# Ledger of designs, part 27: designed miniproteins, single chains, continued (5)

Each design is a single chain, and the fold is of that chain. pLDDT is the mean over its residues in the fold that is shown.

## One batch from the design tools (miniprotein)

Design m16968
Fold by ESMFold2-Fast:
Structure m16968 (fold): chain A 117 residues (1-117)
Amino acid sequence: SITLTESGGGTFPEGGSVRLSAKISGDTSLLAFVGWEAQRPGEPRRFVASIDLYTGEVSYAPEVEGRFTISYDREKKTLYLDMRNLRREDTATYYAFAVDLATGEVYYGEGVQVTVY
């Protein structure tokens, strides 16, 4: 019973920066990966970034590499997405996720809206 609660959404200027946060509740010691997906209106949900919680290795979608930074604070059980040099195309609902590697179960938050004007 993993629950993710996102925050940090809102409306931001083009060229600005924002940090999204996702607080993870439950036993995180059995999670393999945490990450972010985004869904733009009329498009399928797409991968943004992930962290392997055992190795610390990070992965990014090519379109966000170099602009976005994913990080995880184990003590706070909080996942972050630092979004820099915001573009109008970054307007989307962002979903934090966590993966149980043993079961393959994926837990999602409710999503947080980011609008770039």
Scores: mean pLDDT 90

Design m16969
Fold by ESMFold2-Fast:
Structure m16969 (fold): chain A 76 residues (1-76)
Amino acid sequence: MEELLAEAERLLEEARKALKEGRYEEAAELAKRALELAREALKLAPPEEKELILRAIALALRAFGLIIEAERKLAE
């Protein structure tokens, strides 16, 4: 669980860097991978692990936002 969240955070940081550097295709791919890992972590989280669930949701939302921003840049 924690390893999935840590990897998702790493991918989001790489996606943010790629977006900042104008590498929009790479940013979208990295963010999509982070979203998938966050979703997987959410599936594995026991209902009583509220902190892990909230962290997974927060990561998924951040990843989704980066995907939208990168795709918007690519469409322009």
Scores: mean pLDDT 83

Design m16970
Fold by ESMFold2-Fast:
Structure m16970 (fold): chain A 68 residues (1-68)
Amino acid sequence: MTAAQAADVDALVGENAAKYRSLAEEYRKKATEIEKEDPNSQEVKELRKKAEFYETKAKALEDALARM
């Protein structure tokens, strides 16, 4: 287990969820912007994969907090 106190765990989990959401949104915005300039860019595919990865991580942490 990561923290000894529930309040500390909730704060850390919430902070990490927010960070992952921010990263997912940033990668999506970058992917959309690059796609407008170059629809066949391999970078667009990689950015979308990163966005999905971070969204999945954020959602898992948000679900954990919501079930408390």
Scores: mean pLDDT 76

Design m16971
Fold by ESMFold2-Fast:
Structure m16971 (fold): chain A 61 residues (1-61)
Amino acid sequence: MAEAEELRERGLRYLEEGRFEEAVAAFNEAAALYAAAGDLEGEMEVAVAILETAVLKVLGF
């Protein structure tokens, strides 16, 4: 889904800017759209991105 992919890309941009709260919000929206579409691959990609964001936040980056 183009919309879900756009939200995932937006989340990655927020992550690059150090905006972890906005990144997580964008990834959660993308995950909801992938789940509604039954796109398990997209759901997994977003789940990995959320985990990476959480790790970076814990490490203080």
Scores: mean pLDDT 77

Design m16972
Fold by ESMFold2-Fast:
Structure m16972 (fold): chain A 101 residues (1-101)
Amino acid sequence: MGTGVTSDAEARVGADGRLHVTATVSGAGAVGKTVQLAVFDEDGRFLGRTEPQKVTSEVDTLEGEAPAPLSAVGRWVTVFAVDAETGEGVSSGSLARAVPA
């Protein structure tokens, strides 16, 4: 399949007010792309994007930081992989509960 799937998303809010995000991106169509993990709250509002990372395998676990308010703790967030150059979605979204780091 030419599209990726995002799974196993985790979100942690550090004492510095930054969201630490991990997610697994899978699918042959994502390999070789430079992607960012884009994070949205329960209302679909954009919270931030992690630093650009290259997908190196058909199943790749990516991690990074996005700015987020501490009020995100205990809330659900959705994580998507997006192409860093175009902003297009590379994968389906994955849900994570934002927990303290």
Scores: mean pLDDT 74

Design m16973
Fold by ESMFold2-Fast:
Parts: sequence; C-alpha cells; structure tokens
Structure m16973 (fold): chain A 67 residues (1-67)
Amino acid sequence: AGGAASGRAGAEAGRAGEATAAAVGYWDHKQNGGDPEAADRGWAAGAAGDAEAASRHALKTAQSGEE
C-alpha cells in the first residue's frame, strides 16, 4: 500500500476494526465451520465488502504490533 496517508486509513480502520472485530470474529467462526482455510477466498469476499478487506489488513498490522 506504500504507507501513504495511512494515518487516516489506519485510524478509520482501527476505529471500525473495534466494531468489526466482533463481526469478523463472528464471520470467521461461520467461515471456519465450513472452510477455515480460505485465505484466497477471503480476498474475493473482501472485494464484495471493501470494509472487511481494509479492516482485516489493519487488524493484521495491530496483531503484529502486539507480538
């Protein structure tokens, strides 16, 4: 992504990430029940739900920071 203007994107994704974290957890559980290893499909699904793809990216970055 180049990291340009990521401050706003990160803040928005972070704020939405908190609300979406619960939704993502629910969605992940639903997906896990059928196809837990659908990383490639997750991207395709994210295309239909842009917010999900963006939030997932921000969450991954936050997760790495926690480590």
Scores: mean pLDDT 48

Design m16974
Fold by ESMFold2-Fast:
Formats: structure tokens, C-alpha cells, sequence
Structure m16974 (fold): chain A 100 residues (1-100)
């Protein structure tokens, strides 16, 4: 399923974002999180709404939290991407698992 493939990619990118954030590379973590959000959005658009999408959403939430913890000095454009990621996580979480 193409939706499941995109959800898996989103999870992998989010996990890499967590690793980059823990290494202190806030810029790399932000870039990976943005890619993860794009993959998650594609998975949702393709009708993805199963456990794979829920796992991807949770991975993105953890990545966003890790990036926030390192106090990333990022551009305003990247900060807007964080808000977009948070909205997508909330939308997907609410629809498939009620307030993840």
C-alpha cells in the first residue's frame, strides 16, 4: 500500500530527526522533521489511517519534542514547519486513535 510506504518513510525520517537533535544538530533535525511531515501528509492524503499512520504520527511528535529540547536556532520558515507538523500530528492522532 502506497499510503503505508509513506507512513513508514515518515517514521524513519522522524527517528533520524531525533538522532540529529540528540547530537546537537538542530538544523539537520529540523530538515529531517520537515521531510517526515511531508511524507506523513502524503500517507494521510492517500487514505492512510491504520496503525502505521499512528506510529508515524507518534514518531513525529517525539522528533518535534527532541528538537524543542535542544533549543534549535532555526529560521522563521522552519518554525512555521513545526506548527504544520504539530497540526498534522493532532489531526491524524484525533482521527485514528483519539488524541494521541
Amino acid sequence: DEAEAHALKAKELAEKAVEAARAGDAEKAAALLKEAEAALAKAAALGGRGPALAEAARALAEAARALHAVGGSVSPEVEEDFNSVALKINEIGDEINGEL
Scores: mean pLDDT 70

Design m16975
Fold by ESMFold2-Fast:
Structure m16975 (fold): chain A 72 residues (1-72)
Amino acid sequence: LIEEALKAYEEGLKYALKAAEALAAGDEKKAAEYIKKAEEYEKKLKELMSKLSEEEQEEAKKKMLEIEEEIR
């Protein structure tokens, strides 16, 4: 379950990054598609996180920070 939440988080970040790149390139249509995908993963992440225990949520948050550092 934690792995699913982390995967949703990572995918959401990747689509958000692709949306930013598309906007920088002037491709507003592709940017909108990527934003929609990012929002879908954010919603899924929120649902998955709500099913985790407090300890699992804390572990997931630590791993999310590691994913952010890797992508940034």
Scores: mean pLDDT 80

Design m16976
Fold by ESMFold2-Fast:
Structure m16976 (fold): chain A 82 residues (1-82)
Amino acid sequence: MKFEVGDKVEIVSKSGVKLEGVVVEVLDENTIVVEAVNLETGAKVRITIKLSENPEGTEVEITNLKTGEKATGSVLSVETLE
C-alpha cells in the first residue's frame, strides 16, 4: 500500500478503537506519521505506523498530543478514506 502526505486514513486497533487522521509525514516506504483523532474520546494523537504486507504485523507508536504520553500497539487495519 502506498501512502502520501495529505492522505486521509482510518486506523482500527485490535481493541476496536477507531482513529481518523491525515498522513503528515512519510519517513520511508513502510513508515508513515499520521495526526489523528480518537472518534470515541476526541483525543488528538500522533501515530507512527510501521506498515507490513500483513496488517497483523503492523506496529504503531501513539503519542498523545496534549500529555506527550507514548504507547505502542497493534492495529487491525490502516485504510485510505474515500
Scores: mean pLDDT 74

Design m16977
Fold by ESMFold2-Fast:
Order: structure tokens, then sequence, then C-alpha cells
Structure m16977 (fold): chain A 96 residues (1-96)
């Protein structure tokens, strides 16, 4: 099997209410869809405690970092009370 290296960045966001978190998740998805050239895959998870976790994957480190920065800017705009960007990880994925 062919192995491919991708960069994964996780962004954890905190909101005061689950309703704010859900609205923020939609804004974050919209930001990623507008900039889909920067990410190969993404996942947005909303938790009942008002946490939103965004996971992005890209073959290019700079693209992953640019996407993370756009997520931070969107999070500030939608009123995140805390923003935590985890360091980029290199993960190996099988292709085909």
Amino acid sequence: MVKKKVYRIVVDLRFDTPEQAKRAAEALKETLEKHKSLVDEYEVEVYEDGTVRVTIKSEELQNAEDAAQLLVETAVKVGAKSIEVQPPEVVEEEVE
C-alpha cells in the first residue's frame, strides 16, 4: 500500500452556550468551504459543553497553518471565549 504524509492541526474553541457553539461551527465550516484549496479534509465537532473542535488535514504544512489562522480569525469574529491551536502533527495515511 502507498503511504502519504499529511499535516493535521486541531483547533479547540470554547463558547458560553451550545447555541453559540453550533452557530460558530456553521461559520467555521463556511470559512473552510470558501478556502477548500487549503485543506484536503476537515471535521467540525460540537460538544454540549460549548466546545467546538476543528480538525484539518493538508499535504502542505503552510496550507494547514493558513487554514488554522483563518479558523482563529473566524472564531474571534463569532465570539469564542478561548481558542487553542494545537501544534501541527505529521500523520501517515494509506492512499487508494
Scores: mean pLDDT 81

Design m16978
Fold by ESMFold2-Fast:
Structure m16978 (fold): chain A 70 residues (1-70)
Amino acid sequence: SAEDLEKKAEEAEKAGNRRLAAFYYTQVAMEYYVKGDYDKALEYARKALELDPRHPLARRVLEFIEYKKK
């Protein structure tokens, strides 16, 4: 669930594992995107990119959201 992924992301972030935290935040963003919550999907995708600016999946989620809001 999104809640379980958020807990894993926060734990990884607190441990200093920025890349792993970005991975889990990207999965949270994907979960919200699938549910149609584009505002939450955008929030978590941006958080993932703050931790790992070159994360391919997080960048792709942002592109999908931009397409949906156009």
Scores: mean pLDDT 83

Design m16979
Fold by ESMFold2-Fast:
Structure m16979 (fold): chain A 63 residues (1-63)
Amino acid sequence: SLVSRAEELLAQARRAIKEGNYEEARKLLRETQRLVAELSAQGDDRAAARLAKRLRELEEELR
């Protein structure tokens, strides 16, 4: 599912941040943002909002 894929990408992004690979982390977060947009377009607004919050939290670690 799109939710499972987004969760997997967020886990990979967190690992990339921990490893100091910020370029890979940014790439993974951009891909996750696309999946969140797709979930919202499909009407799964609850899952999209939850994933968007987690995505923003990881983006803050890169700022």
Scores: mean pLDDT 86

Design m16980
Fold by ESMFold2-Fast:
Structure m16980 (fold): chain A 92 residues (1-92)
Amino acid sequence: SASEAALEKGRELAKEYGIEFYAIRAGTPEEVRERALRLAEEEGALVVGTSPTGGVLEAASLGEKAVTVAESAMADVAREAEEEVRRRREEE
């Protein structure tokens, strides 16, 4: 899936930079951004965040550097996250 592809890409980048990888999800893009940036800064890690309202943030902190990943991959992950939320609501 696109989510799995983006997570796989994130894991590859984390290995390349020798940093830890985290994946997070939150209710809004703003929450995802805040939490992802905090984790990236505090842990020096690559963070992938998704939100059901649309929006994906991929960031890695290498001390004083932050790296972002392609927006196309982020869009695909956001779309799959939205579909998962819709599926769970339909089950209730």
Scores: mean pLDDT 51

Design m16981
Fold by ESMFold2-Fast:
Structure m16981 (fold): chain A 81 residues (1-81)
Amino acid sequence: SHMSPEGLEEEIARAFVTMLAHLVVLEEERRYKRGEVPERLRPTPAQLDAAIDELLAKYGDEIRAGKLTPEKVRELLRERA
């Protein structure tokens, strides 16, 4: 485990993106149940993990720097789910 300040920032960024990914899935499930979207979002755990890893690989620096809002991160996760 990383215990350096940089490693801790990376772990916090991963936890943040993971939380938002699960939130997106729950929000899309609620939208589907309300009839607001025609298709149910049903990512596998592997697909969800892959989306989180891809987002962190592309935008990890911006997330750690606070340049991406939670709403923008959720938008990017929806594009990958």
Scores: mean pLDDT 77

Design m16982
Fold by ESMFold2-Fast:
Structure m16982 (fold): chain A 95 residues (1-95)
Amino acid sequence: SLKEQIDEIAARIPTATPEELRAMLGELKELFLQLMKNKDSIPLDEYIELLERMIETARAIEARLPETDVQGRFDAGALELSAATFLVAAKKEKE
């Protein structure tokens, strides 16, 4: 499942090298695109949970990327912002 794939990425973060963190950020971005493509076929509560897990995981990757990796930190932040934007919209839909 998408959740299992996100959780597998999250589990790898504490021991990952900067190169591995960049690769994992790419993997997470692909999962985000897959989530967006399939959002209308996912129950709203599950979709919200997946977006929250995306934000947490991207933030964890960003925190472990070297300060000198300006592009990687930017890309992580951009994914966080994108996921957060869709999360706000999804929570409003649930109301």
Scores: mean pLDDT 87

Design m16983
Fold by ESMFold2-Fast:
Structure m16983 (fold): chain A 60 residues (1-60)
Amino acid sequence: MREEVGRLRKEALTQMEVASPEARAEADRLLDEANQKIDTDPEEAVELYRRAVEVARAGA
């Protein structure tokens, strides 16, 4: 779980480099929410990181 979180976070940040400003803002919001939930609901945090990756990728 923890290793997957790190990988997804890195992927989201990488995709955000080529994403539109709107997609980057949305992905950043999702990353912040995921970081808030990592200690209380790690499964939900993983889902939020995955959504951040998808949003950033779609915005490229």
Scores: mean pLDDT 77

Design m16984
Fold by ESMFold2-Fast:
Structure m16984 (fold): chain A 66 residues (1-66)
Amino acid sequence: PTNDQLSALGRRLAAAGLSPEQVRRVVALVQRLGEGLTPEQIAEATGLSRRQARLALEYAREAGAI
């Protein structure tokens, strides 16, 4: 992933009210349960909105964490 894309996505996460701790929880969940998790399933498991779950998942993929 490009550093510029990752930076832009990070700003979008902050604007959506996502803390670094919430993003880490999403990454840990996907790493534990597998990449087949949908944003809806992540939202249900973490208490995030579907939009926040999608943004966190996209950030994790862009960062190469999943």
Scores: mean pLDDT 75

Design m16985
Fold by ESMFold2-Fast:
Structure m16985 (fold): chain A 82 residues (1-82)
Amino acid sequence: SELLERLREAAEQVNSPDPEVRAEALRRIGEIAQELIASGDAEALEEAAEILREAAEKSEDPEASEQLELTARTLREKAEEL
């Protein structure tokens, strides 16, 4: 999935030492998450949730980690609704 590949790239950018790059990556992750929810693809939503959960665990930025964990939970809940 192109959305999942874009999500993986954005998740890697959340580990950038540049706070502007991290903020842009979080914004893109939010947009990609909404596109994934709109797709109605439960398997893609579950894979996306795992990508973001792993990114949150690797993040040294507590605010970024919290946002990634929240987004991962939202995607997991949406997958369970399908």
Scores: mean pLDDT 86

Design m16986
Fold by ESMFold2-Fast:
Structure m16986 (fold): chain A 95 residues (1-95)
Amino acid sequence: SREEQLRAEYERAKKETQEEIARLEALKAQADANPSAAGVAARLDTAIENARAGIKEGEALYEQGDIERATRVLQAATRGARNEAETAEAALKAA
């Protein structure tokens, strides 16, 4: 059904956001091990907080029954987290 499809899309988007948070946390551990990468570590902390905030907003919208908007919020959080991870990977490779 359309309702089952919407719930499946929401759960997939939430899982993808959680996976990108795990990627950011791994990159932060790498940045923390490099004293010259303190700025990268700080940016990753902000990126992790933003992605977690996106999950909370998505969960609140889902609880309110706005599944499509919840999914869009989580998809935006996934894209933001992915962009920050790519930026951090490039910076750590250059260091």
Scores: mean pLDDT 91

Design m16987
Fold by ESMFold2-Fast:
Structure m16987 (fold): chain A 55 residues (1-55)
Amino acid sequence: SSLEKVLEELAELAGLSEEEREKMREITEETIKKYGVDLSLSDIVLKAMEEDKKK
């Protein structure tokens, strides 16, 4: 989906490793599932990145 492509591009810009991208993907999927599609793309990405950094 377009969301997945944008998240992948943002991960590349941030210089994330494959393992970090995998963790971000899992956190992002869980965040979307919990909060739904009504959240803006930027909000979803920011929450996923913050959760990854704290873990």
Scores: mean pLDDT 65

Design m16988
Fold by ESMFold2-Fast:
Structure m16988 (fold): chain A 58 residues (1-58)
Amino acid sequence: MEELKEQIERLKKAIDLAEKNGADVSEARTLLNQAEEALEKGDYEKARELIKQAVDAL
């Protein structure tokens, strides 16, 4: 549980840094939001997959 929350927090920082560097982070943010929803629903497998997709979208 804690590990997924930490991954989400790190991903938020990575997205913010990428945006400051002029990258289009729209897809990564959408995937991050979906990962947070999956975590809230208790779907940890889906949350992990969405986090990986968001990182790849950066």
Scores: mean pLDDT 82

Design m16989
Fold by ESMFold2-Fast:
Structure m16989 (fold): chain A 80 residues (1-80)
Amino acid sequence: GLSAEEGIAAARAALEAARAALAAGDYEAAIEHAKKAIEAALAAIKTGEGEKLLKAIGLAIAAFGVLWEAALKLGKKVKV
């Protein structure tokens, strides 16, 4: 299983990919990378203590922010 450190590293990598996809306007890719970042961050939260737990929580919050923004942009209705 993922250690807290492994989960944090995986979450950071996925979050970076999610942010890059969001900046490029690839909202579907941003959503998928953000979901992976959330999964890794939640795994790190389950095993993390002290500073590692705080880092994992911060990564989860950031990943949910990217997911929310990408989903909102992708789900935006075309106006006449």
Scores: mean pLDDT 83

Design m16990
Fold by ESMFold2-Fast:
Structure m16990 (fold): chain A 100 residues (1-100)
Amino acid sequence: DVEALVAEALAEAKAAIAAGDDSKVASILTALEIQAIGAELDGDYRSAGLYYAAAGEIYLALGDYELAAKYYARAAELFEKAGDAALAAEARAKAEAAAA
């Protein structure tokens, strides 16, 4: 279940941020990006969007609002391709909020 994997990755990333473990955060972000690219190549746009949205949430937690906005915007585009209007709208709202 991609949602369960994403939830676990987010919990682990937030714990690593709180601990100041920059290497662990970078490792989780890299893994999420690799998974997103793989899902996108397989035509699984919904899963790709979930992985990019998770990366956006991690960048937001790091205070990197520019990257958070970029990753949420990419997630919204992928959710549009997946036909999931609700997830697309949520990701777009998060991108706009991060860019403000």
Scores: mean pLDDT 89

Design m16991
Fold by ESMFold2-Fast:
Structure m16991 (fold): chain A 62 residues (1-62)
Amino acid sequence: MEKKLEIEINRALLDMYYALGLLFKSKNDEKGVEEMIEKIKELGKRYPELEEYAKELIEELK
């Protein structure tokens, strides 16, 4: 089974955007949260392997 490095990197980016989204949420920065949600959605659309994980993170940020 061949693992793609780009998927691993983009999974780490999802975790980073989620952490930033939580930070913005704690500061009541609604626009910042929406921007992080959009970045997470885009990564999930680009990488089908990450789509379900991205959707879970988005639900947690809403």
Scores: mean pLDDT 81

Design m16992
Fold by ESMFold2-Fast:
Structure m16992 (fold): chain A 90 residues (1-90)
Amino acid sequence: MYTVEFEGVSLDREVEANGETYRLTAAIRITETPPGQPPRTSLIAFGEVISGKNKGKMVVATVGDIDPDADPAELAEEAFRNGDVTVINP
């Protein structure tokens, strides 16, 4: 049996990185359980650029293989601070 569960999390955090300021607005925690395998949890975090070159655009960060008991807000902040974010261009 393959199962996928989604949990929505509201965020209100600001992170400064890469010469920009991001406002984190939401995250989705995704837990997948493939047949015969342990559960795997990942996080997709969403934000808006509130200052810098990409001001007004949406940004996304993905964090794989997270601890399911970890605080999603702290994981999202760390991903935006230390990782590359994807700017969503229309």
Scores: mean pLDDT 79

Design m16993
Fold by ESMFold2-Fast:
Structure m16993 (fold): chain A 74 residues (1-74)
Amino acid sequence: KPISELSEEEIEKRIDLAVEHVERLLRNQGYTDEQIAAAVENFRKRLKELIERSKDNPVGDADLQNLFDIIEES
C-alpha cells in the first residue's frame, strides 16, 4: 500500500525499521559507531521529509515505497 496512506504511527515504525537495517549494514561494512549515528540521523531526517512531501501530493509516492523496499531488502 502507498506510504501516503499509512498512519503516522505506521510511518514511524517503517522509519525505525529502515534506520535499524541501515545501521546494521553500515556496522557490517566497518563504519564506526559515530559515523553510523551521523548517517542514520541524516537518513531519518531525509525519510521524514520525503514522507511529508508525499502526503501533499501523490507524485513520488511509488518512488518512496520502492526506496523503503530497497533499504529493507539490503
Scores: mean pLDDT 69

Design m16994
Fold by ESMFold2-Fast:
Structure m16994 (fold): chain A 116 residues (1-116)
Amino acid sequence: AVTVTESGGGTVPAGGSLTLSMAVSGQALADTLVSWARQAAGQPPQGLGSTGPAGSGSGGAAGDRFTPSQDVAANTAYLNMTGLTAADTAVYYGVAVPSEDGGEPAFGAGTQLTVT
């Protein structure tokens, strides 16, 4: 079974930067599509972009401000966030989709970001 654990949320001042982490267990990142999503209170979920094997991936709702990346050796994915605003206040979720284990997505409990 694949397990995802998000971390790195907290309280950040407007205009600041923060990097979220996603630790993946039970699956190698070299064989995994990883994506990020967020949900603010009372709002629908938004996709924030993905990275996958051989540089595959897509952009998301925050455009160039948010950059997903991977450390394959650490089996950890990251979301680098810049130019934070109050509108970025949300719970952030990591999603891991294995290519070899039936393609079933794994996601964790999320990590809270608050921008003041």
Scores: mean pLDDT 77

Design m16995
Fold by ESMFold2-Fast:
Structure m16995 (fold): chain A 59 residues (1-59)
Amino acid sequence: MEIEKKVAEYLFKKKGKPVTIDELAKELGISREEAEKAVQNLEKKGIVKRVSDGKYELV
């Protein structure tokens, strides 16, 4: 299963509340490195944006 899809689904469940890399890694059971790569890739695709202090949300 693609990690990016899990990250996007988690952000969707948060409904416009920013989430941290630490939160994503912990809640999805993935490494911080995997969480960082997934959010960076989603940000490149314009699906996710960085809003503050390492926090991300859906565009």
Scores: mean pLDDT 78

Design m16996
Fold by ESMFold2-Fast:
Structure m16996 (fold): chain A 65 residues (1-65)
Amino acid sequence: SAVAKYLSAALGADGRSGPLGHLIDPATGKSKWSDEEIRARVARWGAAAGASEAEQAAIIAALLA
């Protein structure tokens, strides 16, 4: 899955060492950031990584689940 590929690149194989790993609290599995801040950070990273709008939306949905 393209979403899984980008999610692994964003969060790292361990879910925390990647460029966006800081968006997830390892103790709760939830974000420390607002939904808007997560969306903004995923959009900035996703655009640089070549992720489509739909792929960025799917990553955001996975991070907010």
Scores: mean pLDDT 68

Design m16997
Fold by ESMFold2-Fast:
Structure m16997 (fold): chain A 73 residues (1-73)
Amino acid sequence: SEELRNLVLKLVIGGSAVTIERMIKRSSGEKKKKLEELLKKIEELLKKIEEGGDPEELLLEVKKLELEAEKIL
């Protein structure tokens, strides 16, 4: 069901948000600012789930943001 798919998306994308929040707490200066920008983008993806966004596109976008976070560290 779409409801179950959306719940799984919230868990996956929400998990990525938690990971980046932990990175932010351990960061300072320019790296912290860049990670905070990525967190804002993930929060926008979470909002798009509630608005009926395409699950596959949302997962692709969160994966891109995770890769960008790894480059910042």
Scores: mean pLDDT 83

Design m16998
Fold by ESMFold2-Fast:
Structure m16998 (fold): chain A 59 residues (1-59)
Amino acid sequence: SELIKRLIMKDLGLSEEGVEELERLAKTGASQADLSRLAKKYGVSPQQVRNAIAALQKY
């Protein structure tokens, strides 16, 4: 959903490319290592990354 993408971008401070990476992980599956890597890359918590991926999977 475009709305969910925009909300995630605003909440996590991501670029469009960042949200597209999360969308790919939402489709392929994300490991704990993926969550930690993205959290460090974007300057957010692993929990915030997990929540964003879950939102992309649900909506």
Scores: mean pLDDT 81

Design m16999
Fold by ESMFold2-Fast:
Structure m16999 (fold): chain A 80 residues (1-80)
Amino acid sequence: SAEDIIKEVEERLEALVKDVEELSKTKSKEEVLEYYNKELDKIKDYIESNEDKLSDEQKKRIKKLVEETLKKVEEILEKI
């Protein structure tokens, strides 16, 4: 269902933020950014592959989740 897709995206984005926080403790900003971009691309591919199953309103919800994730990662990267 569309709600299952949104839940999967949310769970993947939450896992990405946790991974970025852990990596930020031991890795350079460049290495953390490389990991983040690679994993975010996988999430974007998942969203794109299921886009036809989502309403415009649901697409906006996902866009907001991605934007909130970007903001959290940006805040973590400022500390490295």
Scores: mean pLDDT 86

Design m17000
Fold by ESMFold2-Fast:
Structure m17000 (fold): chain A 57 residues (1-57)
Amino acid sequence: MELVEEAERRAKEVAATTDDPEEALARIRQILEEAIARSEDPEAKAMLTEILARLRV
């Protein structure tokens, strides 16, 4: 699975399975920031950045 797809899927799994929304958001932000930092693809970076912005944190 591509880096973007894996990061997005893991972020959604955390959101779905974590009862504490603050902890879920912190984990999701970390996953997305790591994926953005490791991705060289501008489209992938844009997608991950938009997802991160939509978390409203």
Scores: mean pLDDT 71

Design m17001
Fold by ESMFold2-Fast:
Structure m17001 (fold): chain A 95 residues (1-95)
Amino acid sequence: MSFDELIEELLKLIDKDGDGVIDAEELLAFQLRLLGLELDLSKLSEEQRQLVDENVQRVLDEIDKNKDGVIDREELEAYLKSHFSNEDLERLLKE
């Protein structure tokens, strides 16, 4: 896939309801995938859960400039394009 196609596929996986808005639950699922952690939160260690929570908060702080606790699809797309390579995106899509 091209870089733009990988971005679109990743955005579709993150934006599960397709409303163009990414909520904290969708962002949490993305961070679990990014870190290669178990998707069942009950199976995470306290340290793994803290790491995930810190990464979710960091991403929200960087992207959510209106402080409403949600991210627009366009804001997430810009973040992904600036922080991830084609190879990183392919890994996140599995595969």
Scores: mean pLDDT 70

Design m17002
Fold by ESMFold2-Fast:
Structure m17002 (fold): chain A 75 residues (1-75)
Amino acid sequence: MEEELRRLAEEAVRAATEAARLLAAGDPAYLEPARRADEALARIGELAKEDPSLQPLAQAALAEVEAAARAALAA
């Protein structure tokens, strides 16, 4: 469970970073990685809902995604 959440978090960070970079460039191709980031975050949310002990990891993953997206948009 935790390993799956970690894998989803890594995917969400990668996808969000790609989406933010493309969005900053005005590239409509950002929609595909944005969708992948949303899907990964939704799955993380479901895992944390099923196992509340994963809530801190889920919150950390969301914070990482937000930080990565902000950094990419600022570049």
Scores: mean pLDDT 83

Design m17003
Fold by ESMFold2-Fast:
Structure m17003 (fold): chain A 90 residues (1-90)
Amino acid sequence: AEEVLARARELVDEFIAAVDAGDYETAIKKLNELIRLGEQHPEVALEIADLLKEGADRIVERHPDDFDAQVIAALAYIAAAVLKIEAERR
């Protein structure tokens, strides 16, 4: 669990860095890795969902006038919501 959460935090930082760089391909890759990590580790899926929401909040705050960055943040919010719903249904 600790190793998974450490990897999730690393992936969130990489995701935010990719958005800051305007690298949408890398941002989407990191988002997909975070989603997969949450799906593979249901025991920490709620914590990963919270990390995704926090990451999305930071992107919106850092890029308020960047439409593309806001779309990527919206995808992260949706991913966080889906992970929470799936975790709570178990």
Scores: mean pLDDT 85

